# Designs tried in a protein design run: designed miniproteins, single chains, continued (3). Part 65

Each design is a single chain, and the fold is of that chain. pLDDT is the mean over its residues in the fold that is shown.

## One batch from the design tools (miniprotein)

Design m10240
Fold by ESMFold2-Fast:
Parts: sequence; structure tokens; C-alpha cells
Structure m10240 (fold): chain A 56 residues (1-56)
Amino acid sequence: MDVLSPEEKAKLDLFIAWLKRNGDTSSLETQATAAKLLFGLKVSLETVKAYLAEHA
């Protein structure tokens, strides 16, 4: 898997907090795709999905 930078991890942590606050029930793939597009993440979709699964 690609390695997330500290900046990318911080952005994903904010995204996870937002998802929890708003009661988002979207699929993990949809959430990961949205985060990747919203933040311009260079890592693979699978890396974003793994981070969200571990931390959300």
C-alpha cells in the first residue's frame, strides 16, 4: 500500500470526524472515493479505504 503523509492523515481524520458528526451511512468505497477526490489524495483508493476502516 502507498503511505499516507501526516497532512493526508490529518485531512482524513477531519473527514472521519465529519462523517461521524453527520451520521453518514455511505459505503466505505463511496466515503473513500469522496475523500480521495475532495482532498486530491495521491494514494490508491485501497489505502484510503484501509485508513477509514481502521479509524472510523
Scores: mean pLDDT 79

Design m10241
Fold by ESMFold2-Fast:
Structure m10241 (fold): chain A 70 residues (1-70)
Amino acid sequence: REEARRLLAEMLDIYVEIMKDPKVPVEYKKEIGKLYTRALEAFRAGAPLETLRRIYEEIKKVVEKIKELL
């Protein structure tokens, strides 16, 4: 429960920072938004920690692509 909440909080922090950055292309903002929504829905549905970890890793891969473009 606590680890899942911590992962969701980390994903929210990433989502907020990406949405605030005017240099980030709109397609990556949409991708991060979809991934965060999926994580939030999974958390609310009581999905296993492994599901949240997989979504978190997908978010981190998108963040890495954004860093390479900026």
Scores: mean pLDDT 83

Design m10242
Fold by ESMFold2-Fast:
Structure m10242 (fold): chain A 84 residues (1-84)
Amino acid sequence: SEFEEKLQEAIREQLASLSEEEREKLVEYLTRIYEAFKAGDLEKAKALIEELAKELGLEAVLSPKALENLKKLLEAFEKVLKEE
């Protein structure tokens, strides 16, 4: 969808600004977020996303609209990371 394409583009732009160490942190956080999401712990998943945003300056990609669809957000990150 147009929303998913725009989300992926925003993620690519943000990832391009990250150091190698920051990308490593991103992967660790995404793994923890995914496990929380699979466990049905949406509060933990959201808290981890907020922590990630603060540590890596990704607040722009973690807009309220993106957070309303956590599944699409996680799928967009997975797709962009696979493109590397």
Scores: mean pLDDT 71

Design m10243
Fold by ESMFold2-Fast:
Structure m10243 (fold): chain A 80 residues (1-80)
Amino acid sequence: MEEEIKKQVEETKELHPIISDEIGELIKEILLILEEKKASEDEIQEVLARIFEIINSHKPEDQKAIVEELKKLKEEIEEK
């Protein structure tokens, strides 16, 4: 599972060059929380879709806004 999470983060960085190391670490943390909760592949795909929506809804210069929204998503996933 760690290798799959790392690959997903690397693929996300390749597809979205706006992704900083901080955003990559947050995505990894979110995916690790899903793994701890034994989320299904479908649930992981839904969360990845939400991550991509957050990234795509912001300008490259709005890195801080992306980080804040990803932190909120992480908190939401931890509560569920």
Scores: mean pLDDT 72

Design m10244
Fold by ESMFold2-Fast:
Structure m10244 (fold): chain A 95 residues (1-95)
Amino acid sequence: MKEELELESSVDGQSIKVKLIAEDGKIVIKMEATNRQGRPIESELNLDTGKATVKDLVTGETATFNEPLLANSSLEEAKELAEQLANSLKTLAAL
């Protein structure tokens, strides 16, 4: 089964887009946000592996980390995580 969920939010001049892609037991969450200075940030979390990547779209710098506890998460857990990551990205963009 294939499922895609797209969440868009605009708060206090910040734009956040979160896309959840679930296909054949594999779940990936992609996020795009802009901070108050208009700086674009992109994040991707692979819930099969628990691997997360954050990319600064201005500098091209990337940071990758592993979160094994997120591996093999359920679709409902993935949706909640997408919301939490969108909020975290918004908070980080405000810094």
Scores: mean pLDDT 64

Design m10245
Fold by ESMFold2-Fast:
Structure m10245 (fold): chain A 78 residues (1-78)
Amino acid sequence: SPAVKRAEEEAETIKKSIKQMLEQGMSVEEALRTVDGIIKLAEAQKEKYADDKERVEALNAFIKKLKELREELRKMLK
């Protein structure tokens, strides 16, 4: 789906932005709060558009990629 591909590309852009902010002195804890906030907003959008199957599939792909980033960031704290 083109919508899923766009969602994955948006998640990759966020990942690059977070990594750049970490290089510029953002704490890992701040990065985790930022990613958690984005996931929460995406899950709220999924509830709002529950009847739109393509949008839900795109949001699920986006959330999955951000949860992968969240786990990567959590490993950096250990």
Scores: mean pLDDT 87

Design m10246
Fold by ESMFold2-Fast:
Structure m10246 (fold): chain A 115 residues (1-115)
Amino acid sequence: SLLDYAEAMANKLLKLGTSSIVETEHEIIDTATGAMVLYAGERVAPYSGRRSTHEREVFPPLLTTDPRLQPVIDKAFEKAGMTLDEFVEALFNKDEEKVNKFLNALLEAIDEAKA
């Protein structure tokens, strides 16, 4: 289910930590996302040059505007006492405390939604 997916993703992100979070940028492909990609490895250096004017989709996918998941995500941000913008900033800054605070709040919100 969508909740099971969100739970699995949150647990995976907690296990990997902020060191696995990288910024992805594309110079040539106009359909490219300038999103935080969560994977194990070295931080990808920002490219030099003209930035894409495309709207960026927020990663991880659990932050997408799925109507079924959005109330759970909103509750998680309320529990964590932070906004989406603050969470994205925490991801860019590798602020493990803030990232983990949201992820733990998300797991609590998922548990409440399953009850």
Scores: mean pLDDT 58

Design m10247
Fold by ESMFold2-Fast:
Structure m10247 (fold): chain A 94 residues (1-94)
Amino acid sequence: VLSPIERQRRALLSLLELLAQELEERGDHASAAKVRELAARFAEDPVDPAVLAEFEAFLQELSARHPEHAASYAAVRDALRALVAELRALQEQA
C-alpha cells in the first residue's frame, strides 16, 4: 500500500521518535527536542543536505556522550543514509 521509499521514510520517523523517547527517559530533554525538530524538518525535505549534515553530526555527538547507546545511534544513522541513497537513485531516474 506504500511505496518502498515511503515505507523506509515511515520506519525512520518511527525510529527517531523512539530515540527521542529514550533520551527523555534518560532526562536529556534538550536532545529529545532536537531529535524531534530535525525529524520534522527531515519529513518536509528528506534530501536537504543541511538537515542531513546536522542530523549526522548530532548522532555522532550523542555517540560520544553516551557510548553505551552508540549502537542505537548508529542504527538511526544507517537508516538515514539508506533512505537518502534511495532518494538520490530515484532522482537519477527522474
Scores: mean pLDDT 76

Design m10248
Fold by ESMFold2-Fast:
Structure m10248 (fold): chain A 85 residues (1-85)
Amino acid sequence: MSAIEQINLGMEYLSQGKLEEAEEYFKKAVETATPKQKSAIYTLMGQGYLRAGKYEEARKWVEKALALDPDNPMARALQAKLEAA
């Protein structure tokens, strides 16, 4: 299974509210990902947890994303949203 296929499956599980299953597929995708790609994947996890109302977990994923790519615009936007809450 390609990294893109693993990301797509992870996103499908996120849409179903299955956060733990989504994490398993994203973990597989990050095994071959660049730092910028890992940052994007971690941002998707942060968005998933935020939608589920799990703000502390969402913040941790966003912090991991920004540690890998401080200029990630999606992660920065999500961080600002979490800080305003």
Scores: mean pLDDT 81

Design m10249
Fold by ESMFold2-Fast:
Structure m10249 (fold): chain A 78 residues (1-78)
Amino acid sequence: LTPEQEIEVQLALGEIYLAIGKIDERKGNKESAVEAYRKAAEIFRQAAEMAKDINPDLSKEAETLAEEAERRAQEVEK
């Protein structure tokens, strides 16, 4: 994979975990939802760091997605 493709794969993986979190949240599986959202946030932050020197706009997008995932985890954890 090129560095750009690797970043896209990481973003896709983050989106998958975000989707898992949303499914678990709808089912009332709070602990699993929090774990999935936190995993998504970690993956998005890694993608943001990888993209920082290659595509700054993509890096900022990934940071925004990480913040959303982390915020969702905090909301469910209440």
Scores: mean pLDDT 86

Design m10250
Fold by ESMFold2-Fast:
Formats: structure tokens, C-alpha cells, sequence
Structure m10250 (fold): chain A 71 residues (1-71)
């Protein structure tokens, strides 16, 4: 989990505000913990609204899904 949240944080660095980055990392952690596909999609939707590219959004969703599978 921690490694996944760190990788997501790196993808957000310099691309979104610190407040948006903190919110997205927290939501990603909740999505990993819940293993809920709807929460994973919600993180992707929030990331896109924060101004991230579709490519980066898909990468974040993949990191979340892979981390959830390892729990």
C-alpha cells in the first residue's frame, strides 16, 4: 500500500495543487483498502477533474487495482 501511494504522489507532483494531491492520495488509499471498483473509478474521475491527462488517470487506476490485489 505505502509504495502504491508514493507512486501516485509522484505522478501528481507538479501537476495538481498540494490540496488536490493530498485528497487524491487519501481517496486512493480508501479505494485500495475497500477493494471497491466504484471507489477506484471515483479516484480516476477526481484525478481527471484535477487536470490530469487520461494516460496518467489510467496509470493511477492501474496502480490502485494492483495494490488492492496484493492485500
Amino acid sequence: MLDALTEIGKLLQGKVSPADATRLVNKAGEAIESQDENKIKEVGKEAKKAGLSDETVKKIEKIIREAAKKL
Scores: mean pLDDT 80

Design m10251
Fold by ESMFold2-Fast:
Structure m10251 (fold): chain A 66 residues (1-66)
Amino acid sequence: SMEEKKKQAEELAKKVAEERTGLPAEASVEDGKVTVEVLDPPPERLEEALEAAREGEKLATELIKE
């Protein structure tokens, strides 16, 4: 179902971001768009956190489009 795919995408996106950074992350899916936010990254790791979030979003988006 679409609800199950949404939940799986959110869990995948969050997991990828958290595994890449070691920081907590939140993920949401709205209108087929995956958004990931890494929570409270240190200033020196802002780019790393953004890249991890984008990677999670990319992988989760591929899952939704299947």
Scores: mean pLDDT 82

Design m10252
Fold by ESMFold2-Fast:
Structure m10252 (fold): chain A 96 residues (1-96)
Amino acid sequence: DKAYEEGIELARELLKSPFAWIVVPLLVIGLILDVEFGKATEEDLLRFLGFVEVLKEANDEAYELALPSLEELLEVLKNTPSVPQELVERLEEILK
C-alpha cells in the first residue's frame, strides 16, 4: 500500500527532529479527533499504521510518550463501525 509506505517515510523524517517527542503525541490526538468526527479516511489510517510501525521499531522516546494516546486510538477504532477490522487488527499487532 502506497499510503502505508508514505507513513513509514514520514516517521523517518519526523524522528530526525529533536521535537519528535512533542509532535508525535499531538499527531495521534489529531487522528483520534479526525476518526471521532468522521474525517479520517482508510488512506489516512494506512499512512498512520506505517508511521507507528517505524516509531515502535526506533525505540524512540516519542513512541513511549505517545503510547497512551495510541492505546486510546485503538479503542476509538474498535468502536467505529466504518473502520475496517483489518486496520484495527494491524494496529493491535503493532502495539504488542
Scores: mean pLDDT 79

Design m10253
Fold by ESMFold2-Fast:
Structure m10253 (fold): chain A 82 residues (1-82)
Amino acid sequence: MKLSFEEVKERIEEVLRRAKEEVRSKEELAAYLREVGKIIEENRDELSEEQLKELGILAAEGVAEIEGLSEEQKKLAIEEIS
């Protein structure tokens, strides 16, 4: 399915919103980050380098807003998906 940049961004924002409400462990955060990565990869051919950078910033900001995890747990979740 071909999504516009705005549709990709909205879909990622929805995933991050669910993560903020539901995430209780680093493993759950890693699962949501994999979902974000899958959305980006499925639409990668339609996205510019600048748009990919903007989506990366959006994801980082979303992770920062998750209050249920320590900074160390957030870092470990990011490292797990890298």
Scores: mean pLDDT 79

Design m10254
Fold by ESMFold2-Fast:
Structure m10254 (fold): chain A 104 residues (1-104)
Amino acid sequence: SPVERRAELFLEAQIAMLRMSSWAMKKEYPDQKEEIDKITEEFIRLLEEVRRRGATPEAIEEFEKRGMELAKSVKDPNLKKLFQQLVDQTVATIRALRAEVQAA
């Protein structure tokens, strides 16, 4: 469907941006490289799960719940804020994409 295609492209872009952000954060926080890599990898797995499930309402709800739990586990306050923002932005965008197709 048009929603599934737009959601897939958005999620692929988010994964690419998260990898780039991880690279930049590791340069800025070299003592936290292992934690940044571990958290980024876990977050990418959550994003890939939403993509695999076709961004259904149930998959989005699971992502919001699990993503927020992951973000809460982040010790660095700046990194925590970035992951919380990523969850909020991803959920809002996919929900908006679904609403557009239902309105058309």
Scores: mean pLDDT 79

Design m10255
Fold by ESMFold2-Fast:
Structure m10255 (fold): chain A 87 residues (1-87)
Amino acid sequence: SSAEEAALRALETLYWLALHANATKRALSPAEVAQARAALAVLEPFLSPETRAQLRALIERLEAGEPVPEAELQALFRRAVAEIRAA
């Protein structure tokens, strides 16, 4: 569906923001945080409360400039993809 495609694109945007922040070892800018939160809003109807909470916590960690292990990012995003496709 077009809604599923929009959700997958939003998830892709959030994933690349997370990878870029980790690679550059910097906090997300206010504009990037706004972009990440907008992406999460598109995702929320497709996701379990647990996955929504974990993605919200991820955005907060990236805003704080905290390093997030790539394996943790990959596991979270694989779960989100599975939930979007199941919706």
Scores: mean pLDDT 87

Design m10256
Fold by ESMFold2-Fast:
Structure m10256 (fold): chain A 94 residues (1-94)
Amino acid sequence: MEVEVELEPIKEGEQATAVARLTKVEDSLFALVLKIYIDGKLEAVAGAPANEDVTAVSPRVTRAGEVITAEAYAVDKSGERHPLLAKKSAVVVE
């Protein structure tokens, strides 16, 4: 099982959009969870069934130089978080 996260470059005044997917879905998996952090503060959470892409959108970023981090993890059919975590970061530009 592999978790992929995509995060496009963001400029100030825009919303960050992140997309996560499982490259290989195992039958034990139930859901995929995606979180967006701005300078370490949790700003968005989204979830989807494990066989679907999940998209999360942040609030508008107001300052160039802030770090946007997207983190994704799978949840199994018992509701437990899978230990594999994918993470991608981008710096807000002007």
Scores: mean pLDDT 79

Design m10257
Fold by ESMFold2-Fast:
Structure m10257 (fold): chain A 83 residues (1-83)
Amino acid sequence: SMNEVKLMARLIAIESEVWLLERSRSGIEPARARAILEGTLARADELIAEINADSSISEDLKTKMIKRLEAIKERAKALLAEI
């Protein structure tokens, strides 16, 4: 569905931001990196809530997307602990 595509695009955007931070962290001021990572965690939590609330998405896809978002959150938390 179109909602499925929109939610997946938001997930990919969050994942890409964490991926870039993992590779460019030395070039970013610590306070800015912290703010980005805290914002990333908040957006991931919001997206998990929206996925769980969306009855148009299959349970299999919900499980897959939430697992991927939880993995992204763990990566973001690991980066945040290094700042």
Scores: mean pLDDT 88

Design m10258
Fold by ESMFold2-Fast:
Structure m10258 (fold): chain A 103 residues (1-103)
Amino acid sequence: KVELMKEHARLSAESAIETARRVAEKLPEIEPLAREVERKLREAKKNIEDLKKAIELAREAVELATRLIKKAEKYSEVAPLVTGLAINVVGTLFSLEQALRLE
């Protein structure tokens, strides 16, 4: 049901936000991208009752996370965190899209 998918989106976004913050703190070279991912996910979470807007913000976060993965590829210390971040960002988008389909 819609509320369950919104809750899944909130949890995935919260996990992704925390991981993005940790990535930003570990590596100055990718901090700006990690902070942008965090910002877009916080905006998506704030707009969760406006599913179309939340989805667009989550799509922007997915694009930013993809760029972050490519930049982080040469930094072994953050690559696993960035991979986990990307999974949770995609999970957020998927749950929001499912919530919209159930409306």
Scores: mean pLDDT 86

Design m10259
Fold by ESMFold2-Fast:
Structure m10259 (fold): chain A 72 residues (1-72)
Amino acid sequence: GPLPNPVARELGAFWARTFNAAEEILKEAKEKGISLDEAIEMARQRFADLPEREVQALIDALRTIAWIEEKK
């Protein structure tokens, strides 16, 4: 069946925070005139203390947002 309501809520909150962080990083990258690859390296350095799976989720969010913006 679907995820239990508390787990679904926590997962939703995690992804909301992850996409918000990715948006902030991309905004900073755009203001600095740096590439997506440089923004990803900045994210890896800034969030080095996070578990690798959470850093990977942030990078996937960065790539996804950049891809959507490129299709506009």
Scores: mean pLDDT 80

Design m10260
Fold by ESMFold2-Fast:
Structure m10260 (fold): chain A 61 residues (1-61)
Amino acid sequence: MEKLKKILKLYEALKKEGVSSFKATQVATLKALNPEISVEEISKKTGVSKSTISRAIKKAE
């Protein structure tokens, strides 16, 4: 259940940064499946900027 809460927080943070629902879901899911995944790797796989992902993760903590 805690894992789901973290996914939702990251999704909401990404939406506040202007990321689309589809891409926000992809980013949140990748981070949930691979907690140690780098911001660079998420950016490469989703097309969301590294700075946007980094800010969203920080806000979702």
Scores: mean pLDDT 80

Design m10261
Fold by ESMFold2-Fast:
Structure m10261 (fold): chain A 95 residues (1-95)
Amino acid sequence: SEIDKLLEEIEEIIKKSDLSDEIKEKLLALLEKIRELLKKKDYESAARLLAEFIELVAKNNIELLDEILPKILELLDLNPELKKILNSIMEEKTL
């Protein structure tokens, strides 16, 4: 699956980053839950967790977010419903 490949690439970037082991574990757990929700087509829950993931990366390492962002955008292009919901959440949260 192209979605699974993109999520695995994001996981690899997180694992190789300078983030603390605690933050890495939390981010990897969020990605795994997002993967499960996308397989179930639960786009609302997936979008909420993806927003939390983006916020957590940005808070801990903004340069790492710049590295991950192209892969997130590709994931969103593959999931238009997810993209629409995420944009709405991000506007509400002023992220």
Scores: mean pLDDT 85

Design m10262
Fold by ESMFold2-Fast:
Structure m10262 (fold): chain A 78 residues (1-78)
Amino acid sequence: SLKELAERVRRLLERARRDPSTPQEVVDHLEQALRAIEAGDLESAIRHLAQAAFTARKAGNDELADEAIALASELSGL
């Protein structure tokens, strides 16, 4: 459900914020993705999750990148 996906994005954002090695750009994109979901703008949410994943992977955080891409894929299937 959209509510469960929003909660998963929120948990991912909280983990990103707690890790000082996470680039601020990743945090910003996750925050924008969550706001977009809450506004019903799923296309914007998918784009921001994809950008968060791209930046996280470039920073060497494959786990965060994989989770962000999985969330984007699940949103695109709605």
Scores: mean pLDDT 89

Design m10263
Fold by ESMFold2-Fast:
Structure m10263 (fold): chain A 62 residues (1-62)
Amino acid sequence: GEAAMRAAAEAARDSAAGATSAWGGLQLGKVHGGEVGRQAAVDGARAAGDEKGAANIERGAA
């Protein structure tokens, strides 16, 4: 219904904000070491509410 579409729009907006933070975490991960840095980037993305970004980092899918 309309409430579900509104919730989806809010989630998309929040996901876009989280993606910006996730990219910062990924750059730090590249500098400070492979798997450990990648896990930190995943944790940062999840903390920012970007579950999709976190999953993409885990799979190594760009």
Scores: mean pLDDT 58

Design m10264
Fold by ESMFold2-Fast:
Structure m10264 (fold): chain A 79 residues (1-79)
Amino acid sequence: MKTIKMTIDEAIEYAGKLIEESKDPKLQDIYRKIALALEAYKEGNDEAAEKIISELQKDYPNVKVEIDKEKGEVTITIE
């Protein structure tokens, strides 16, 4: 189990780095979807962000993404 907590901007940057540096296609897909959801959320498109997170949870049931809107933080859990 891996749990990471960071700001939305830090999470987008971290996802981009993982997509470029990782050799694991599954991990790349997970973080690509996380980055897309966080970018949508940052642009005020909460509906698109929720849809992307729902698809991520469907494809990877062991992945959980929680957005704390008041703190501007994201918690990512991978089992």
Scores: mean pLDDT 81

Design m10265
Fold by ESMFold2-Fast:
Structure m10265 (fold): chain A 61 residues (1-61)
Amino acid sequence: DNEAAARKIAETLAETYGWSDEEKQRLFEYALALLKAGHSLGAVESATLAEAIRISQENAD
């Protein structure tokens, strides 16, 4: 289930990086869109992680 997979990715990253519920929702939507577009789970995990790191780096300032 793409929705369950996307939610798990977003939830895990939000817990790891201390993201807000709003940020977690954005990453869920991002991961879900990529999964529905036909990207592999591994590719979506990599892309979502890269986005998480970028947001975390922006928040560090």
Scores: mean pLDDT 78

Design m10266
Fold by ESMFold2-Fast:
Structure m10266 (fold): chain A 64 residues (1-64)
Amino acid sequence: LSAAKLASLNAALKTAIALLNSSSDANVITFILNALKKLGLAASNKADAIAKLKALTAKINKLL
């Protein structure tokens, strides 16, 4: 992956974290968790999903 692609992915992950943090609707949260599961990120709840996304952004930041 190029640095530009990693930067774009990092921005997208930050947006996903912000969206999860702002969401209080259980149905919206469940929908996002199911979408993440399809992408290979299995999370049990909102807090777990945010923690896993933050860990992924930290790994990407090390590559930039």
Scores: mean pLDDT 76

Design m10267
Fold by ESMFold2-Fast:
Structure m10267 (fold): chain A 79 residues (1-79)
Amino acid sequence: MVRERLERAAEEFTRLVKEAWKTDPERAKRALEVAGEGQRRALEVYEELSKVESEEKALEAATRVALEGLERAIRVAEE
């Protein structure tokens, strides 16, 4: 479920960023920065949790953080 949501969010983000890039490149740039920050945070969560949790739980948590970051980036792109 979460992985499927992540894939759909990534597709929607890509579409919105391409559209924003044509009308407001600065907004597109801000959205990309937010997406990059979310991706970095997800990797940090995976690294921390993989030390104390199972790999499956670490991946699930990291995927949720990545999804939250993408959903935040989508909101920026929609501005």
Scores: mean pLDDT 81

Design m10268
Fold by ESMFold2-Fast:
Structure m10268 (fold): chain A 61 residues (1-61)
Amino acid sequence: MEEEARRLARKLADGLDIPAEHHEALEERVVAAVRAQPRPLSPEEFQRLLLTVGFEFRRSL
């Protein structure tokens, strides 16, 4: 799951035009958000979490 989360976070960063220097920070935020969940996420829940974290991160830049 962690490697998958990092890979998808990188794809999301590209899709959101996040500068390359911030890609690792987005990956870490996504991984932290997934690890904070008390149970494994469904694919739909994971996709929603990815988008939420990604948009929030992009807005903070």
Scores: mean pLDDT 78

Design m10269
Fold by ESMFold2-Fast:
Structure m10269 (fold): chain A 70 residues (1-70)
Amino acid sequence: SGLQQQLERQRQTQELILQRSKEIVDKYEKKNIDDFKPGQLDSYLQSLEIIGADKSKIDEVKKKREEKLK
């Protein structure tokens, strides 16, 4: 019974993380990707991966992050 309660709490936590990540993506999609700082690209990339965004979009952000680190 305790294990099932823990799993339900983990599911609720994951839903909250997903909702927050969608909000971050919506905010960042309104910005020009070229204007992002490396830390902002990291946050954007992580949020895109959490919401299950298109692989092409994830790859685009990963490429920009690598370019900013050179």
Scores: mean pLDDT 79

Design m10270
Fold by ESMFold2-Fast:
Structure m10270 (fold): chain A 101 residues (1-101)
Amino acid sequence: MPKEIKLSEEQAKELEELLKEAIKLIKENLETVKAVSSQPVDPEEIEELLKEKKLNEASLLVTRVILDVMDNLPVDDPLRQRLLELQEKMSRIYYEAVKES
């Protein structure tokens, strides 16, 4: 079950670094992200989840932002491309964690 996916220490560290990169991109492009989001997320809320080690909750908020960007920005937009790359890397970590369970 997704709530019970146990990440290794290495997987958790890699995911945390990917989430930090996503937060950085969101902060650097905050006006664009706010413009395309029906329910804008404060990047500081995601940072607080990371501090609390709530990686799954942080990942869900980041994924919501990425989906809003994907739906509203053109396929050749650099922000969309970079966020998609991060989403693919995050999904791979969860996929590997499930296979190791």
Scores: mean pLDDT 78

Design m10271
Fold by ESMFold2-Fast:
Structure m10271 (fold): chain A 94 residues (1-94)
Amino acid sequence: SMEEKLNKALELLKQGKSEEALDILVELIKEYPERAGELLYEVYKEALKLKDLVTQSLYWFFETFFKESVEVIFGRTTKTNQIAAENFVRLYEA
């Protein structure tokens, strides 16, 4: 389920396995692009608590190019979330 995969990503992030956590996040965003803002925001909050600079740096690049914060995207339309999903995946896989 979405929740089980999200919890696995958050647990990997807590273990300092940022790249493995982000791989799961990207797969989740591909599977649930309409929920991208929510998924991105949950991982971002955990990265801030853990002071995970790898994840925070990737988010800074994403927000700079997308021109909206993940916190704002969470409250936006389904279409905006799908566009955010596509842009985040492209950035991560580049």
Scores: mean pLDDT 85

Design m10272
Fold by ESMFold2-Fast:
Structure m10272 (fold): chain A 80 residues (1-80)
Amino acid sequence: ALEEIERLRAEAQALLDQLLATTDPAEAQKLLQETHQLLQRMAQLLLQSGLPPSVVNQLLRAIEADYLARMAQFQAKMAA
């Protein structure tokens, strides 16, 4: 349901915050893997939710935008 997706989205943001804070490459790889697993689960739940396709697409775009913004920050940090 939508509540489960919001919970997973919050968990993904927390993992991305940890990714931005870490200096350990092994920890960074683990956090990226965990984030990808949560994103896949959110996508699956959205597709199975029975919500209108327009709502599903809107939420998927929002989740993707959040992820890409955080990944850009992470890449900028690693390049510095």
Scores: mean pLDDT 79

Design m10273
Fold by ESMFold2-Fast:
Structure m10273 (fold): chain A 90 residues (1-90)
Amino acid sequence: EISKEEKLRLEKAKEVLEDPKASEEDKKKAALILSEAPTSELQLEAVETLANSKYVAVKDKIPPLKKILETSKDEKVKKAAKEALEKLEK
């Protein structure tokens, strides 16, 4: 089970990525926090959040997505991260 503190940390990171007023550095840090998601379900949500974020620079989406691809043991998560990376590198 994910701790209440870790869940709150991930939710705050999502809010930063959706905030057009957040700094580029804060968004980069938030994206890296999402790449640390501890379960396959949360890793899939992290991939979707990063891929669909309008306010995160492409250069700052690639490292957290690569980390999820490299660290996840779930084939669905790996496929989602790979597809997101392919769309961003076009």
Scores: mean pLDDT 81

Design m10274
Fold by ESMFold2-Fast:
Structure m10274 (fold): chain A 89 residues (1-89)
Amino acid sequence: MSMAEPEVAEALRRTVRAALTHVPDAARATGYALTAIGAAETAALHRRNPSVDPSGGLEGVEALAREDPSPETREAARRLLEALRRAVA
């Protein structure tokens, strides 16, 4: 019933929590949470249907991991990126 594997689900939950807690602009925080959710959803769809390309979602989370001004959001996104890369391998 979960759209994501347990490791991806846990990393996603941490990334969403970090974005909503540590990004002071609500629209930006929501955009980051949606990017993380979309990446996890696309990775789960790729596992069921290999024709679904997960690369756009992975690139979005990689940008969060490198470019976000919040170190807490970057660290959470980095862990999510690692979990997503394992899930689509």
Scores: mean pLDDT 76

